Designed miniproteins, single chains, continued (3). Designs and how they scored, part 75

Each design is a single chain, and the fold is of that chain. pLDDT is the mean over its residues in the fold that is shown.

## One batch from the design tools (miniprotein)

Design m10758
Fold by ESMFold2-Fast:
Structure m10758 (fold): chain A 82 residues (1-82)
Amino acid sequence: KIAKEYLDKAIEYFKNGDYVEAARYAATAIELAKLLNLPDEKGVNQATLIILYAIWKVGPRAASEAVEEGIREAKKIYEKLK
């Protein structure tokens, strides 16, 4: 459920034109799904498309920084859940 909450937030930021935050939350959702071994193909695909669009809109450097921050946050969340 928590991976879905991060995906929902990524979609929210994306709709508001905040592509950097959208990429961060999308990366957190993907990494949490991976760490929790959740077979959420649709959610992972949607989050991946958000990241790709963010790369196109804000450039690969800014998008990559946001993705790395999102991955770090996912790992912190995972340690608290398990």
Scores: mean pLDDT 82

Design m10760
Fold by ESMFold2-Fast:
Structure m10760 (fold): chain A 106 residues (1-106)
Amino acid sequence: AKEYIELGKKYLEKGDYEKAIEYFKKAIEEATTDEEKAEAYLGLGEVYLKQGDYEKALEYLKKAFELATTDEVKAKIYKLLGEMYESLGNLDSAKALFEKAEELLA
């Protein structure tokens, strides 16, 4: 699962969203821990956010949050949710989510 998460991130960085989705889905299938599944769902959420599919982004980020066992992954989820609300023009909600991310890493 970890290798597929790394490949998913690599293709996401390159803007190859189709391959990023493929590898994150494979990571979910092979995941042996809730944290590995959370990281893979986080990756899917980020891909859909970058594609402007906010409904799917929110769905996968919620799944990631339910499975996340570390403050680091939860903080990344809050940051992506903040970016989504910022893109939607809801700056107050975005600020609150960014503050929650920083609090988890304090």
Scores: mean pLDDT 85

Design m10761
Fold by ESMFold2-Fast:
Structure m10761 (fold): chain A 67 residues (1-67)
Amino acid sequence: MSQEELDAEVNVALVEIMAAIALKIKDPKERQETLEKARAFADSIPDPQAREEALKIVEDAEKRLKA
C-alpha cells in the first residue's frame, strides 16, 4: 500500500468515526457542529474516490438525524 492509498483509507475511517460520534451526541448544537466538521474534513480529502465515500458517510448520518 502506498502512502497515498494509506492516507485515503485513514481519512475515510476518520470521517466514519466523526459521523458515529455525532450520532451519539444528544445536544443538537454539538451534533450539528460535529457533522459540519466531518463534512469539511471529507471535502478536504485529496483523493476523489475517498472524498466521495466520506461525503456519503456524512450525508447518511445527516439523513438519519432528520428522520
Scores: mean pLDDT 79

Design m10762
Fold by ESMFold2-Fast:
Structure m10762 (fold): chain A 62 residues (1-62)
Amino acid sequence: SMKEMLEKAMKFVEKRKKEMEEAWKNGDLERLKKLAQEVLDELEKEDPEIGEKMREIELENL
């Protein structure tokens, strides 16, 4: 389910919340992109099927 994937992503984002807030405050888009990629990498490690689906969604929205 997309909702379940988003809930897992939100948990990994929560782990990085302080760093993401600091990067956003500083306008560090490169750091934000890296943190987002780390969330995707964590999702892929935890559940490879979720990681593959997330990458597929990214490609479809390009």
Scores: mean pLDDT 72

Design m10763
Fold by ESMFold2-Fast:
Structure m10763 (fold): chain A 60 residues (1-60)
Amino acid sequence: GDEVIEEAQELTLKAIDALEQGDFEKAAEYARKVAELAREAGNELGAESAEEGAKKVEEL
């Protein structure tokens, strides 16, 4: 429902904030959570995007 989308957006903002603070572990964790919620909501493109983001952050 809309709650899942709102939660995913909140986690995305937390991931961005963690990146700005240099906390790559937390940023990757939030991005993975966004991917899980996006898949649950049927948003496959959003899930792929979040998963790629987490992977890139882990490689930093």
Scores: mean pLDDT 77

Design m10764
Fold by ESMFold2-Fast:
Structure m10764 (fold): chain A 60 residues (1-60)
Amino acid sequence: GLKEELLRAIGEVLRAIGDIFDAELAVKQGDPDGQKKLDEAKKKLEEAKKKLKEILKKLE
């Protein structure tokens, strides 16, 4: 149901935020793939935020 979808979407946002922190640390540590990881993590966060907004609209 929508409640389960909402909890999943919130979880995806939180995981994406964690991925961004990990990627930013990789960039600061000189990982040559760090910037790529950061760009991918930012894209995942935007997708997760979009899904969360769509679910919240259904609950209104």
Scores: mean pLDDT 83

Design m10765
Fold by ESMFold2-Fast:
Structure m10765 (fold): chain A 70 residues (1-70)
Amino acid sequence: SMEARREALRRELIAALRAGSEPAKIKTLLAQLSPEDARAVARELFSDTLSPAQVESVERILAEQARMLG
């Protein structure tokens, strides 16, 4: 069940990023993933489909989360 939940969250995040969903939704989904899982999903998309603005937004959110956890 935990693996299925993590997979569902990853798929929802990928779909939200591709659909150009609002930053608040993306931030909420990223916060539900571990920092490692969030970075892995971001890296998967960086070379394919994300605009420069989407890349910058995701990187900023991940950096902010890393600062809060450090």
Scores: mean pLDDT 67

Design m10766
Fold by ESMFold2-Fast:
Structure m10766 (fold): chain A 94 residues (1-94)
Amino acid sequence: EETVRRDLEGARASLEKALEALEKGDIQKAVRYLTAASILLTAALFESTDPEVREKIEEARKLVLEAGQALDNGDYETAIKKLKEAIEKLREAL
């Protein structure tokens, strides 16, 4: 679980940085951090053997995908909301 925890901590940090960038209007920076978080969440999901942790990772991945879609549509309020929800799900998984 050490590798899973490290990847989830990295994903959460990346999502927090994406949120900060988005709140400051730096969309390109937010997209980069969102992409980094998505990669780390995917790695954590494949390494995790705990069904409850896997469920929280899958929920976070769905929220990250929805945040990305909102950014593509210019819906920054929805993107911020989804990022905050993803961060909370990862807090629950840690």
Scores: mean pLDDT 85

Design m10767
Fold by ESMFold2-Fast:
Structure m10767 (fold): chain A 92 residues (1-92)
Amino acid sequence: SLAEKLQELGEKYAPLLKTFEKLKEEGKLSEEEAKKLEELIEKVFEKLKKALEAKAAGNEEEAREYLEEAEEYVEELEKLLKELHPDVKLIK
């Protein structure tokens, strides 16, 4: 279901966002690295927003497509975080 997909995506995304915030607070990200991660976070946010808007309008198929796009950006975010900091453990 859409609700299950949204919950699963949120559970995967939240630790990545917390890990980014911690790395930024600890000064472990360069300005360029922080910008690249923030751009991916913004893309996730925009797709999730569109998914929720589509769901509210009753367009469940469109909502699903936006959630799938959000999931792709979440996967890119995880990959980039691990590439920049290979020893990083995700905050639960």
Scores: mean pLDDT 83

Design m10768
Fold by ESMFold2-Fast:
Structure m10768 (fold): chain A 62 residues (1-62)
Amino acid sequence: GNRGDVLFNLGRYEEAIEAYTRAIELDPNYANAYLGRASALRMLGRLEEAAEDFQRALELLS
């Protein structure tokens, strides 16, 4: 878990997305950050962006 996970658990989805985006910028291979951002995007109804992040996480885990 990172700062994004804490913000997600607090229901602060926009801030969680920012924190996960920061984590991805620091480590583009961080699959868990893509999964976290996808979940936060889904909670906000941003389903296309969520699907892209889920796909990226799956590629990194394969």
Scores: mean pLDDT 88

Design m10769
Fold by ESMFold2-Fast:
Structure m10769 (fold): chain A 94 residues (1-94)
Amino acid sequence: MKEAEEYKKKGEEAEAKGDYKTAGDYYEKAAEIYEELARTGPEEERLEYLEKAAEYYRKAAEAYKKAGDNKKALEADIKAGVLDLEIGVLKVYE
């Protein structure tokens, strides 16, 4: 959790400086940590961590798009979309 929050902050700082590629890289790392927490952490926190992971993959996609890295942007959007589908299933079977 603290590590994901630090990558989030570094992504926000890079984005504020116009370093969109670095911002995307940090947001993607934050998303990866939240995704791991959703897989390995307590089941009662799984939905919250999946929602955070999807959010940061979307932030990474937007940052990569602004940096002109359309391949990384698409890959991040796909990861967010897959997580959104999983979130939808979990909300139905809660």
Scores: mean pLDDT 85

Design m10770
Fold by ESMFold2-Fast:
Structure m10770 (fold): chain A 67 residues (1-67)
Amino acid sequence: MLSKEEALKKALEYEKEGVRALALGDTKTAAEYLRKAAEYYKLAGDEESAERAQRGADVVASLPEGA
């Protein structure tokens, strides 16, 4: 079982990679990373960060590919 600290660390890493992918115009990869971040925030018990990351993923998923 993943510790709360390890889950939070993974959530932050996935969020960072999602932002990086978005900066490169890879919206599908960015949405995937942000969804993973939301799942790890939930595992860490951080509901507020999970909701924020999920909203971010939904917004990014609505963007055109490569834009």
Scores: mean pLDDT 80

Design m10771
Fold by ESMFold2-Fast:
Structure m10771 (fold): chain A 85 residues (1-85)
Amino acid sequence: APQVLSKEEVEEMIEKLKKEKEEIKKKLGDSPEAKIQIEALEKIIEVLKKLKEGKISQEEAREKLKEIGKETAEKLEELKKKEEE
């Protein structure tokens, strides 16, 4: 059976992602790569906040998180292509 995420578990995930955002800022600064990764993390945090508030279902949250992952991967790939041009 799929483990149902509690409100506390979702809140813990949000805090972990906020810390990851701060680590990216410290290591990569204001680089284009950092901006792409930080924007992705902020979008993920927003999805998790909506899930915690009951505004979206767990299934909708999973689909949105997959979409954010794909968009982020595409933006990072385009950034690499620009470095090769």
Scores: mean pLDDT 79

Design m10772
Fold by ESMFold2-Fast:
Parts: sequence; structure tokens; C-alpha cells
Structure m10772 (fold): chain A 80 residues (1-80)
Amino acid sequence: MALEEARRYAEEAMRLEGKGLEAAAAGDYAAAAEYFARALEYARKAAEALVEAGVISEEEAEAMVARMQALLDRARAAAA
């Protein structure tokens, strides 16, 4: 069901975001960018499932994805 799918994707996104934040704290921005890129894929899947389930709006889903994209963009900039 869509809510169980959303929960699963959100849990993976949060787990990967946590790993990315730990890598960034250690100064490993290249590793942080890889974790945030993977987290972004799961955040997109979670957002789609939540919209399909009627839990959030498409605009709220875009905001959720944009937040993860911002983390990725900052890590990439710091790695360069």
C-alpha cells in the first residue's frame, strides 16, 4: 500500500541523509554528496507515494525534494 511504501522510502532517505551528515561533519564532502544523492532518490519516491496516498500536496512534495536537493548541492560545492 502507498503509505507503507512511503514509510519505507522515507526511512531509507532519513538513514542516508544521516550518513551524509556524518560524512560532512568529518569533512568528507565527496562521500556526503554520494549519500545525499541516494537520499534524494528515496525522498522523490517517498514524495510520490505520499501524493498518491493523498497525504501531502504536490507542492509539499516539491518542497520535500527541494530540501534534499539543497543538501546535495551544498555538499557538491564543498567537495569542489
Scores: mean pLDDT 85

Design m10773
Fold by ESMFold2-Fast:
Structure m10773 (fold): chain A 65 residues (1-65)
Amino acid sequence: SMADIQAAEAHAQQLADGLAERAKQQGIDAKVTGGVVGNNAVLTVEYDGEKHTASAPAAEVAKGL
C-alpha cells in the first residue's frame, strides 16, 4: 500500500542518515542514500568510487525489518 511505501521510505532514510553520521564521525568520506524505488526500499553506499546497493520489499521494511 502507499502507507507501507511511505513507512519504508522513512525507515530507509533513517538508516541512511545513521550510517552517514557514523561514517562522518570516523572520518570516512562516504555518500549514503536511502529511499524507495518501485515497491522496494533501497540503500546505496558510495565509497572510494564503488557503489553498493541493498534492497528489500517496501512492505517488509515498513514492518521494521
Scores: mean pLDDT 80

Design m10774
Fold by ESMFold2-Fast:
Structure m10774 (fold): chain A 55 residues (1-55)
Amino acid sequence: SEEEKKREKEEMAERLRRGIAAIERQRAALSAVDGEGTEWSLRRLREAAEKHEKE
């Protein structure tokens, strides 16, 4: 049904958001110990993600 389809879509989006947050957290932790190089890489990745933001 449309309600089930909507719920599945929302669940998938939630899981993707949690996955992205987990990856960003791990990379932020690496940046804290690696320094400027990792911070630069994280900035580039976030810029790429923002470019691919859907409506």
Scores: mean pLDDT 69

Design m10775
Fold by ESMFold2-Fast:
Structure m10775 (fold): chain A 79 residues (1-79)
Amino acid sequence: METTTLYALVPRERREEAVEAIRREAKSHGAEVEIREEPAADPRQTLLRVTITGPDRETVERAAEAIRRAIESLGGRVG
């Protein structure tokens, strides 16, 4: 079982859409995801800590890439 963590910074108004997209992409790629909100420096943005778990590294990396693309499509960034 493999795990990776990424941080997503999204506009506050897109927070719910981002959470739904993250969960959908993880499930579509056979991965599990845990999302936590972290304090953001800009109150107009939300910082999401996304922990992705899967059976192997390839699954986790594919899920992470799909999540990154989904967040970018919502005007967010992944660091």
Scores: mean pLDDT 86

Design m10776
Fold by ESMFold2-Fast:
Structure m10776 (fold): chain A 68 residues (1-68)
Amino acid sequence: SLAEEVLELALRVTRLINELKKQGKLDSAKEAEKLFNEALIHADNGDYEKAVELLREAVELAEKSLKE
């Protein structure tokens, strides 16, 4: 279900944000946190499709930053 996908992506984003912080990539961590928080608001309102979209964007941003 989309709700399960939101949960799985949220856990992934949380791990990536923690890794960005450990590597001192604070600007990227803040940008990922902004997307994460927006996704949680959409999920709370029942808009799981938008929540998944935002969480995937956060994953892509965080993974790109970690390659540097």
Scores: mean pLDDT 89

Design m10777
Fold by ESMFold2-Fast:
Structure m10777 (fold): chain A 101 residues (1-101)
Amino acid sequence: EAAEEAEEAGREAAEAALAAGPESPGALAAARAAEEAARAAVEAARAGGEEAQEEAAEAARGAAEVAAGAAERGGSAEALAGAAIAAIGGAVEAELAARRA
């Protein structure tokens, strides 16, 4: 299921951030953003139709990958903002697509 895929991506990003340094503000912020993106995508996937579910899962995966990369390399405010914007954009698009269907 797309929701499971989004949840897995968020978990992997959180684990990567913790491995990079749990006391690093950038790593912790990146992990939190990835978890929130995955949660939003799961909610959108459960509420929307099949295409909305696929879009939400893909958006969550992309956001999680960006967040994990930012955490691994020492997350910056810019990288965190980019991940959050990408996750929000994907979730909003999936929700709008579901409402238009």
Scores: mean pLDDT 59

Design m10778
Fold by ESMFold2-Fast:
Structure m10778 (fold): chain A 60 residues (1-60)
Amino acid sequence: SMEEERERQVEAMTEGIVEVNERALRKQGVPEEEIERRLAEEREREREAWSAILDRLDAK
């Protein structure tokens, strides 16, 4: 369905940016526990952001 396609697209975009940021945090020497917390918050923010972007595009 279109809803399932959108969910997959949002998740793919979210994980893409999260992976980049995870690598950056590890390179900076951030502790794993802190990385896990930050990435969890980032995943939520990114999902919301990408969903909003796609909703805006669909409205055009």
Scores: mean pLDDT 80

Design m10781
Fold by ESMFold2-Fast:
Structure m10781 (fold): chain A 113 residues (1-113)
Amino acid sequence: EKIEKAKKELEKDPNNVDALRELAIYYVKQGKFEEADKYIEKLRALQKEAEANGDTETATKYRRAILLVEAIKKYFEGKYKEALDLLRSIVGEGEPSKEELFLFFEARIKTGE
């Protein structure tokens, strides 16, 4: 359900950060890490482009999406300490999303921190 909407959004705007993030997370949850990596690499390319153009706000959106997807990937691989370290970077920047905060606390529970 969520994936079909994300695919349609991406057809309209191939640079849509929310759609790219949702597709990457979906494939991670399915254990399809190679498919997820395709969307992560697209996000990285868009982050570099925004940075080169001096668009700090857009670059930050792509960077935070990448960190969240990588943290979720580490969590699903059972690498809870690595997931927690990535999430600490997001939380340390301030104003974390509900999803970022929830995963941060889940990772802390798994690590005993």
Scores: mean pLDDT 82

Design m10782
Fold by ESMFold2-Fast:
Structure m10782 (fold): chain A 70 residues (1-70)
Amino acid sequence: SAPSLQELLRLIGEILRTMGEIFDLRLELERAEAEGASEEELERLRAELARAEEEYRELVERLRELDSKA
């Protein structure tokens, strides 16, 4: 069955929240690089960013799959 409008809006909301997390992490990483943070701290931030970007990709793919099945 096609997803309900409420289900689509909820998924879009999750995508928007993840985009916000990615934005914040990118800003934090850029600031840390500018301030000369340790390589360990930069690697940690890069890992957190990669995780958030993967979650975003999965959510966007789910949205695409729901659209293709309608």
Scores: mean pLDDT 84

Design m10783
Fold by ESMFold2-Fast:
Structure m10783 (fold): chain A 71 residues (1-71)
Amino acid sequence: MSKEALEYEVEGSMYLIAGAVYKKQGDLEKALEYYEKAKEYFKKAEEAGNETAKEHIEALEEEIEKIKKEL
C-alpha cells in the first residue's frame, strides 16, 4: 500500500467518524455530507491500491441510501 493510499484512508476515516457523530445527533443533512466525503476519499484510497477501501465504500453507500430515505 502506498503512502498516498494510507493518507486517503485516514482522511476517509475522519469524515466517516464526523458523519456518524452528526447522524447520532439527528443532523441527517450533515451526516449525508460527511459520508459522501468519506466515500470520495475511500474511492481514492482504492484507486491507490487499498483493497479494504472497497468494503468501506459499500457500507457507506448503504448508509447514504438509508439517510436519503429519511430526508
Scores: mean pLDDT 83

Design m10784
Fold by ESMFold2-Fast:
Structure m10784 (fold): chain A 59 residues (1-59)
Amino acid sequence: SEAERILEEADRYGTLAVLNGVDPAKVEELSRELWEAVQRGDFDRARELLEEIKKLAEQ
């Protein structure tokens, strides 16, 4: 499902961001907001948050 894909990608890129030296607290906050967006069916917001997490992983 779209929800499963977004959550799996968020976990993967969030882990990479932490490994690349990003503050774990920042990743956890974004991941929490993303999970809440998915739970309410707000997939546009969830995708925006996923892109933010992906950008952190690229640092």
Scores: mean pLDDT 86

Design m10785
Fold by ESMFold2-Fast:
Structure m10785 (fold): chain A 89 residues (1-89)
Amino acid sequence: KEALLAGTEVAAELLLEAVEDERVREAIRLAAEGWRLYAEGRREEAERLGEEALRLLEEAGADMEALAELEEEAFAKGQEYALELLAKK
């Protein structure tokens, strides 16, 4: 659980490095927080943060296809980090 959450944090940091629009960056932070809450079983609060993140992305006019590609790359690297933590005990 903790290793997977650490991987999610790495993915969020990589996404934040890839985008410069502060509204998009805030949406990424909210999505990362929502993921942590979801993992803790706080589904209703996680869904609310996810909805807020999507609204910020839409208001910013974010290229959702480009953002999805960045998410895929960042998530894959985050998973590699989580697996590395698990492999080292």
Scores: mean pLDDT 72

Design m10786
Fold by ESMFold2-Fast:
Structure m10786 (fold): chain A 100 residues (1-100)
Amino acid sequence: MIEGEGVARYGSAAIRVKIRAEEDTIEVTLESLGGGPEAVELAAEELVRAFPGAEIVERGERRAVVRLPTGSGPAAATAGAIAAIGAAFEGALRVARERG
């Protein structure tokens, strides 16, 4: 089981990124802490673009959840979680930079 959390911040925009990896799936939760809800939606779309098979499973005013498939087994899940954290953070930072 792998869990990680971070915050991407630029100016008034801030997005909390939470990663939870379970066997063959990874869930990335994006929450707006400031700067408005659009940043979260755009970060979620960036994740879907970066990862084949990714889908947005929850959309809210200031929150989105993206589910990513992993290859197989714990090693693939670990690698996928690290990659997902990186992609989510980069997407959130990019949106904050452009919209913040």
Scores: mean pLDDT 68

Design m10787
Fold by ESMFold2-Fast:
Structure m10787 (fold): chain A 86 residues (1-86)
Amino acid sequence: MIPGEELQAAGQEAADAAAKALGATAAGASASGPDTVTLAAKAATPAAGEAAAARAGQALVDAGLASSYTSTGFADGVGVATVTSA
């Protein structure tokens, strides 16, 4: 298991990269538990926000930093995904 701070930092980098690729804005990562990080991306459409958050979550799984991610969908003007530490 990687530290939550390390997962949050990697999550922020993944969120920024996904936002740049998909035209989302204000992408962020925040610790939501001892082994979980919430990824959030603001976008002009729900589909773009959800896609950016999901892309960031998948990038962390592909990098071996997260064991899984769950897309929560679009809420309060942002796409949201939660990642669990590897």
Scores: mean pLDDT 75

Design m10788
Fold by ESMFold2-Fast:
Structure m10788 (fold): chain A 82 residues (1-82)
Amino acid sequence: MQERIDLETEIALVEIRIAIGKNDAKRGLLSPEAVKKLKEAEDYLNKARQALENGDLETAREYIEKAKKLVDEAFKIDEEFR
């Protein structure tokens, strides 16, 4: 139970970061490459939620880590483009 709650918390934190990125995109502050990475991260979070619903905590963790990496890459691309 606790591990599932921890993974749900990580998903929520990554969702917040993606939401911040989407807001920046709406304001014209993100490169097209950064926007693509945020969309990929969102897809991985959806897969993480599905794995978590199926009780596959290891697969959920893998997808959360991939989503985190993509969000980090999106912000690095944006920094270089500015």
Scores: mean pLDDT 79

Design m10789
Fold by ESMFold2-Fast:
Structure m10789 (fold): chain A 86 residues (1-86)
Amino acid sequence: MEEAEKYFQEGGKYFTNEDYEKAIEYFEKAIELDPKYAKAYEALGLAYYLQEKYEKAKEYFEKAVELDPKNEQAKRLLEEVKKELE
């Protein structure tokens, strides 16, 4: 969906500027419009991970892997966040 991609792209701009709070807001809008948008869940997980909110990051990385099992980056990020929670 074009609208979900626009929110995802806007979130990516905030993410690049290390404004993780705004990035999360826009990535959440993207998944609200497209609940199967695996990339948006991965981006949400990464934003929470960089805020050291590891339990939230894990939830979103698990969803990203569930939606796209071929995404090796999301799988690696999920393993990294699991190590932080040990």
Scores: mean pLDDT 86

Design m10790
Fold by ESMFold2-Fast:
Structure m10790 (fold): chain A 83 residues (1-83)
Amino acid sequence: MLSLAQLQTALAIEFAGAQYALELGDREAYEIELEAMRELIEELNKLDPEEAKKLVKLFIETAKKNGDDELAEFLQEELKKIE
């Protein structure tokens, strides 16, 4: 079982990976990163919903600031699933 800090770090790494895949135009890598982020957000929500919400909101704002609208929309849908 991963700790809260390990899950937070893993999610940040996958978020960076999704941004990098978008920059490269690698749609296959991007979709793999989205699925990894979905699983990590689900695990974070089970462990600490408040921290999951905070982290996902920060990534939404970062994606919007970078013009990654598709990534921001994905994260907004995941945010709706957090209790």
Scores: mean pLDDT 86

Design m10791
Fold by ESMFold2-Fast:
Structure m10791 (fold): chain A 67 residues (1-67)
Amino acid sequence: SREEWIERLAEAIRAYREAARGARSSDERGLAALPVVRTVNRIREEFPELSPEEIAELVREAVERAR
């Protein structure tokens, strides 16, 4: 469901934030962000009917939940 994917993305964002706190370089931050990027790409694959605007809304909801 959309709700389940929002929670999965929120978890990936939380993990990224924790990993990024200790990152000493742009490369380390980039590697830490890979699970977030992969989760967003998976959402696009699972929901090809969603517009870019709808994907952006889902990402915004996940960012708020990750706070």
Scores: mean pLDDT 81

Design m10792
Fold by ESMFold2-Fast:
Structure m10792 (fold): chain A 70 residues (1-70)
Amino acid sequence: SDREARLRETAEETGRSVEAVERNIEVNRVVSEGGSLTWDGVAVSADKATGKITVTSPNGEVTEVTIPEL
């Protein structure tokens, strides 16, 4: 309930949907801690050891980014 209320408040403040706010939080967590997340055919993977982030679009296009200080 508290998490839902907080997500709703953030969505109202930022003009985003609750689902978009929740995904944004999870994406930032994956980027910071490493791991992977998938939604609606989009996949995000982050390698903590290399700082490499891979984003795969629903159409199969892959974008790779390296963040030096991640």
Scores: mean pLDDT 71

Design m10793
Fold by ESMFold2-Fast:
Structure m10793 (fold): chain A 95 residues (1-95)
Amino acid sequence: AMEARLEALRADARSVLDQIKADFESLVKEGEELIKQLKETSDPEKRRELINKIVSLTVALGILETLFTIAGDEELAQKAREAIRKFGKEVEEIL
């Protein structure tokens, strides 16, 4: 029956979305910790490593923003945009 297959796909889609939401929250917390470390660090090599990690994390947040937009979750898409903007601003202020 087509309905059974659609229900299975819907359950899988919900599971994937819940995982993506958890990953988003984890990335935001990681970004906040990386910015804190960058603010507290004067070592040029460590600063470079932290900046590279923040850049990679910001790219990941941009992918999540796109996925949230496609999924129709405007609230999470907005939160992702705000996190990207906040991290970019904080890095610019530290550099």
Scores: mean pLDDT 81

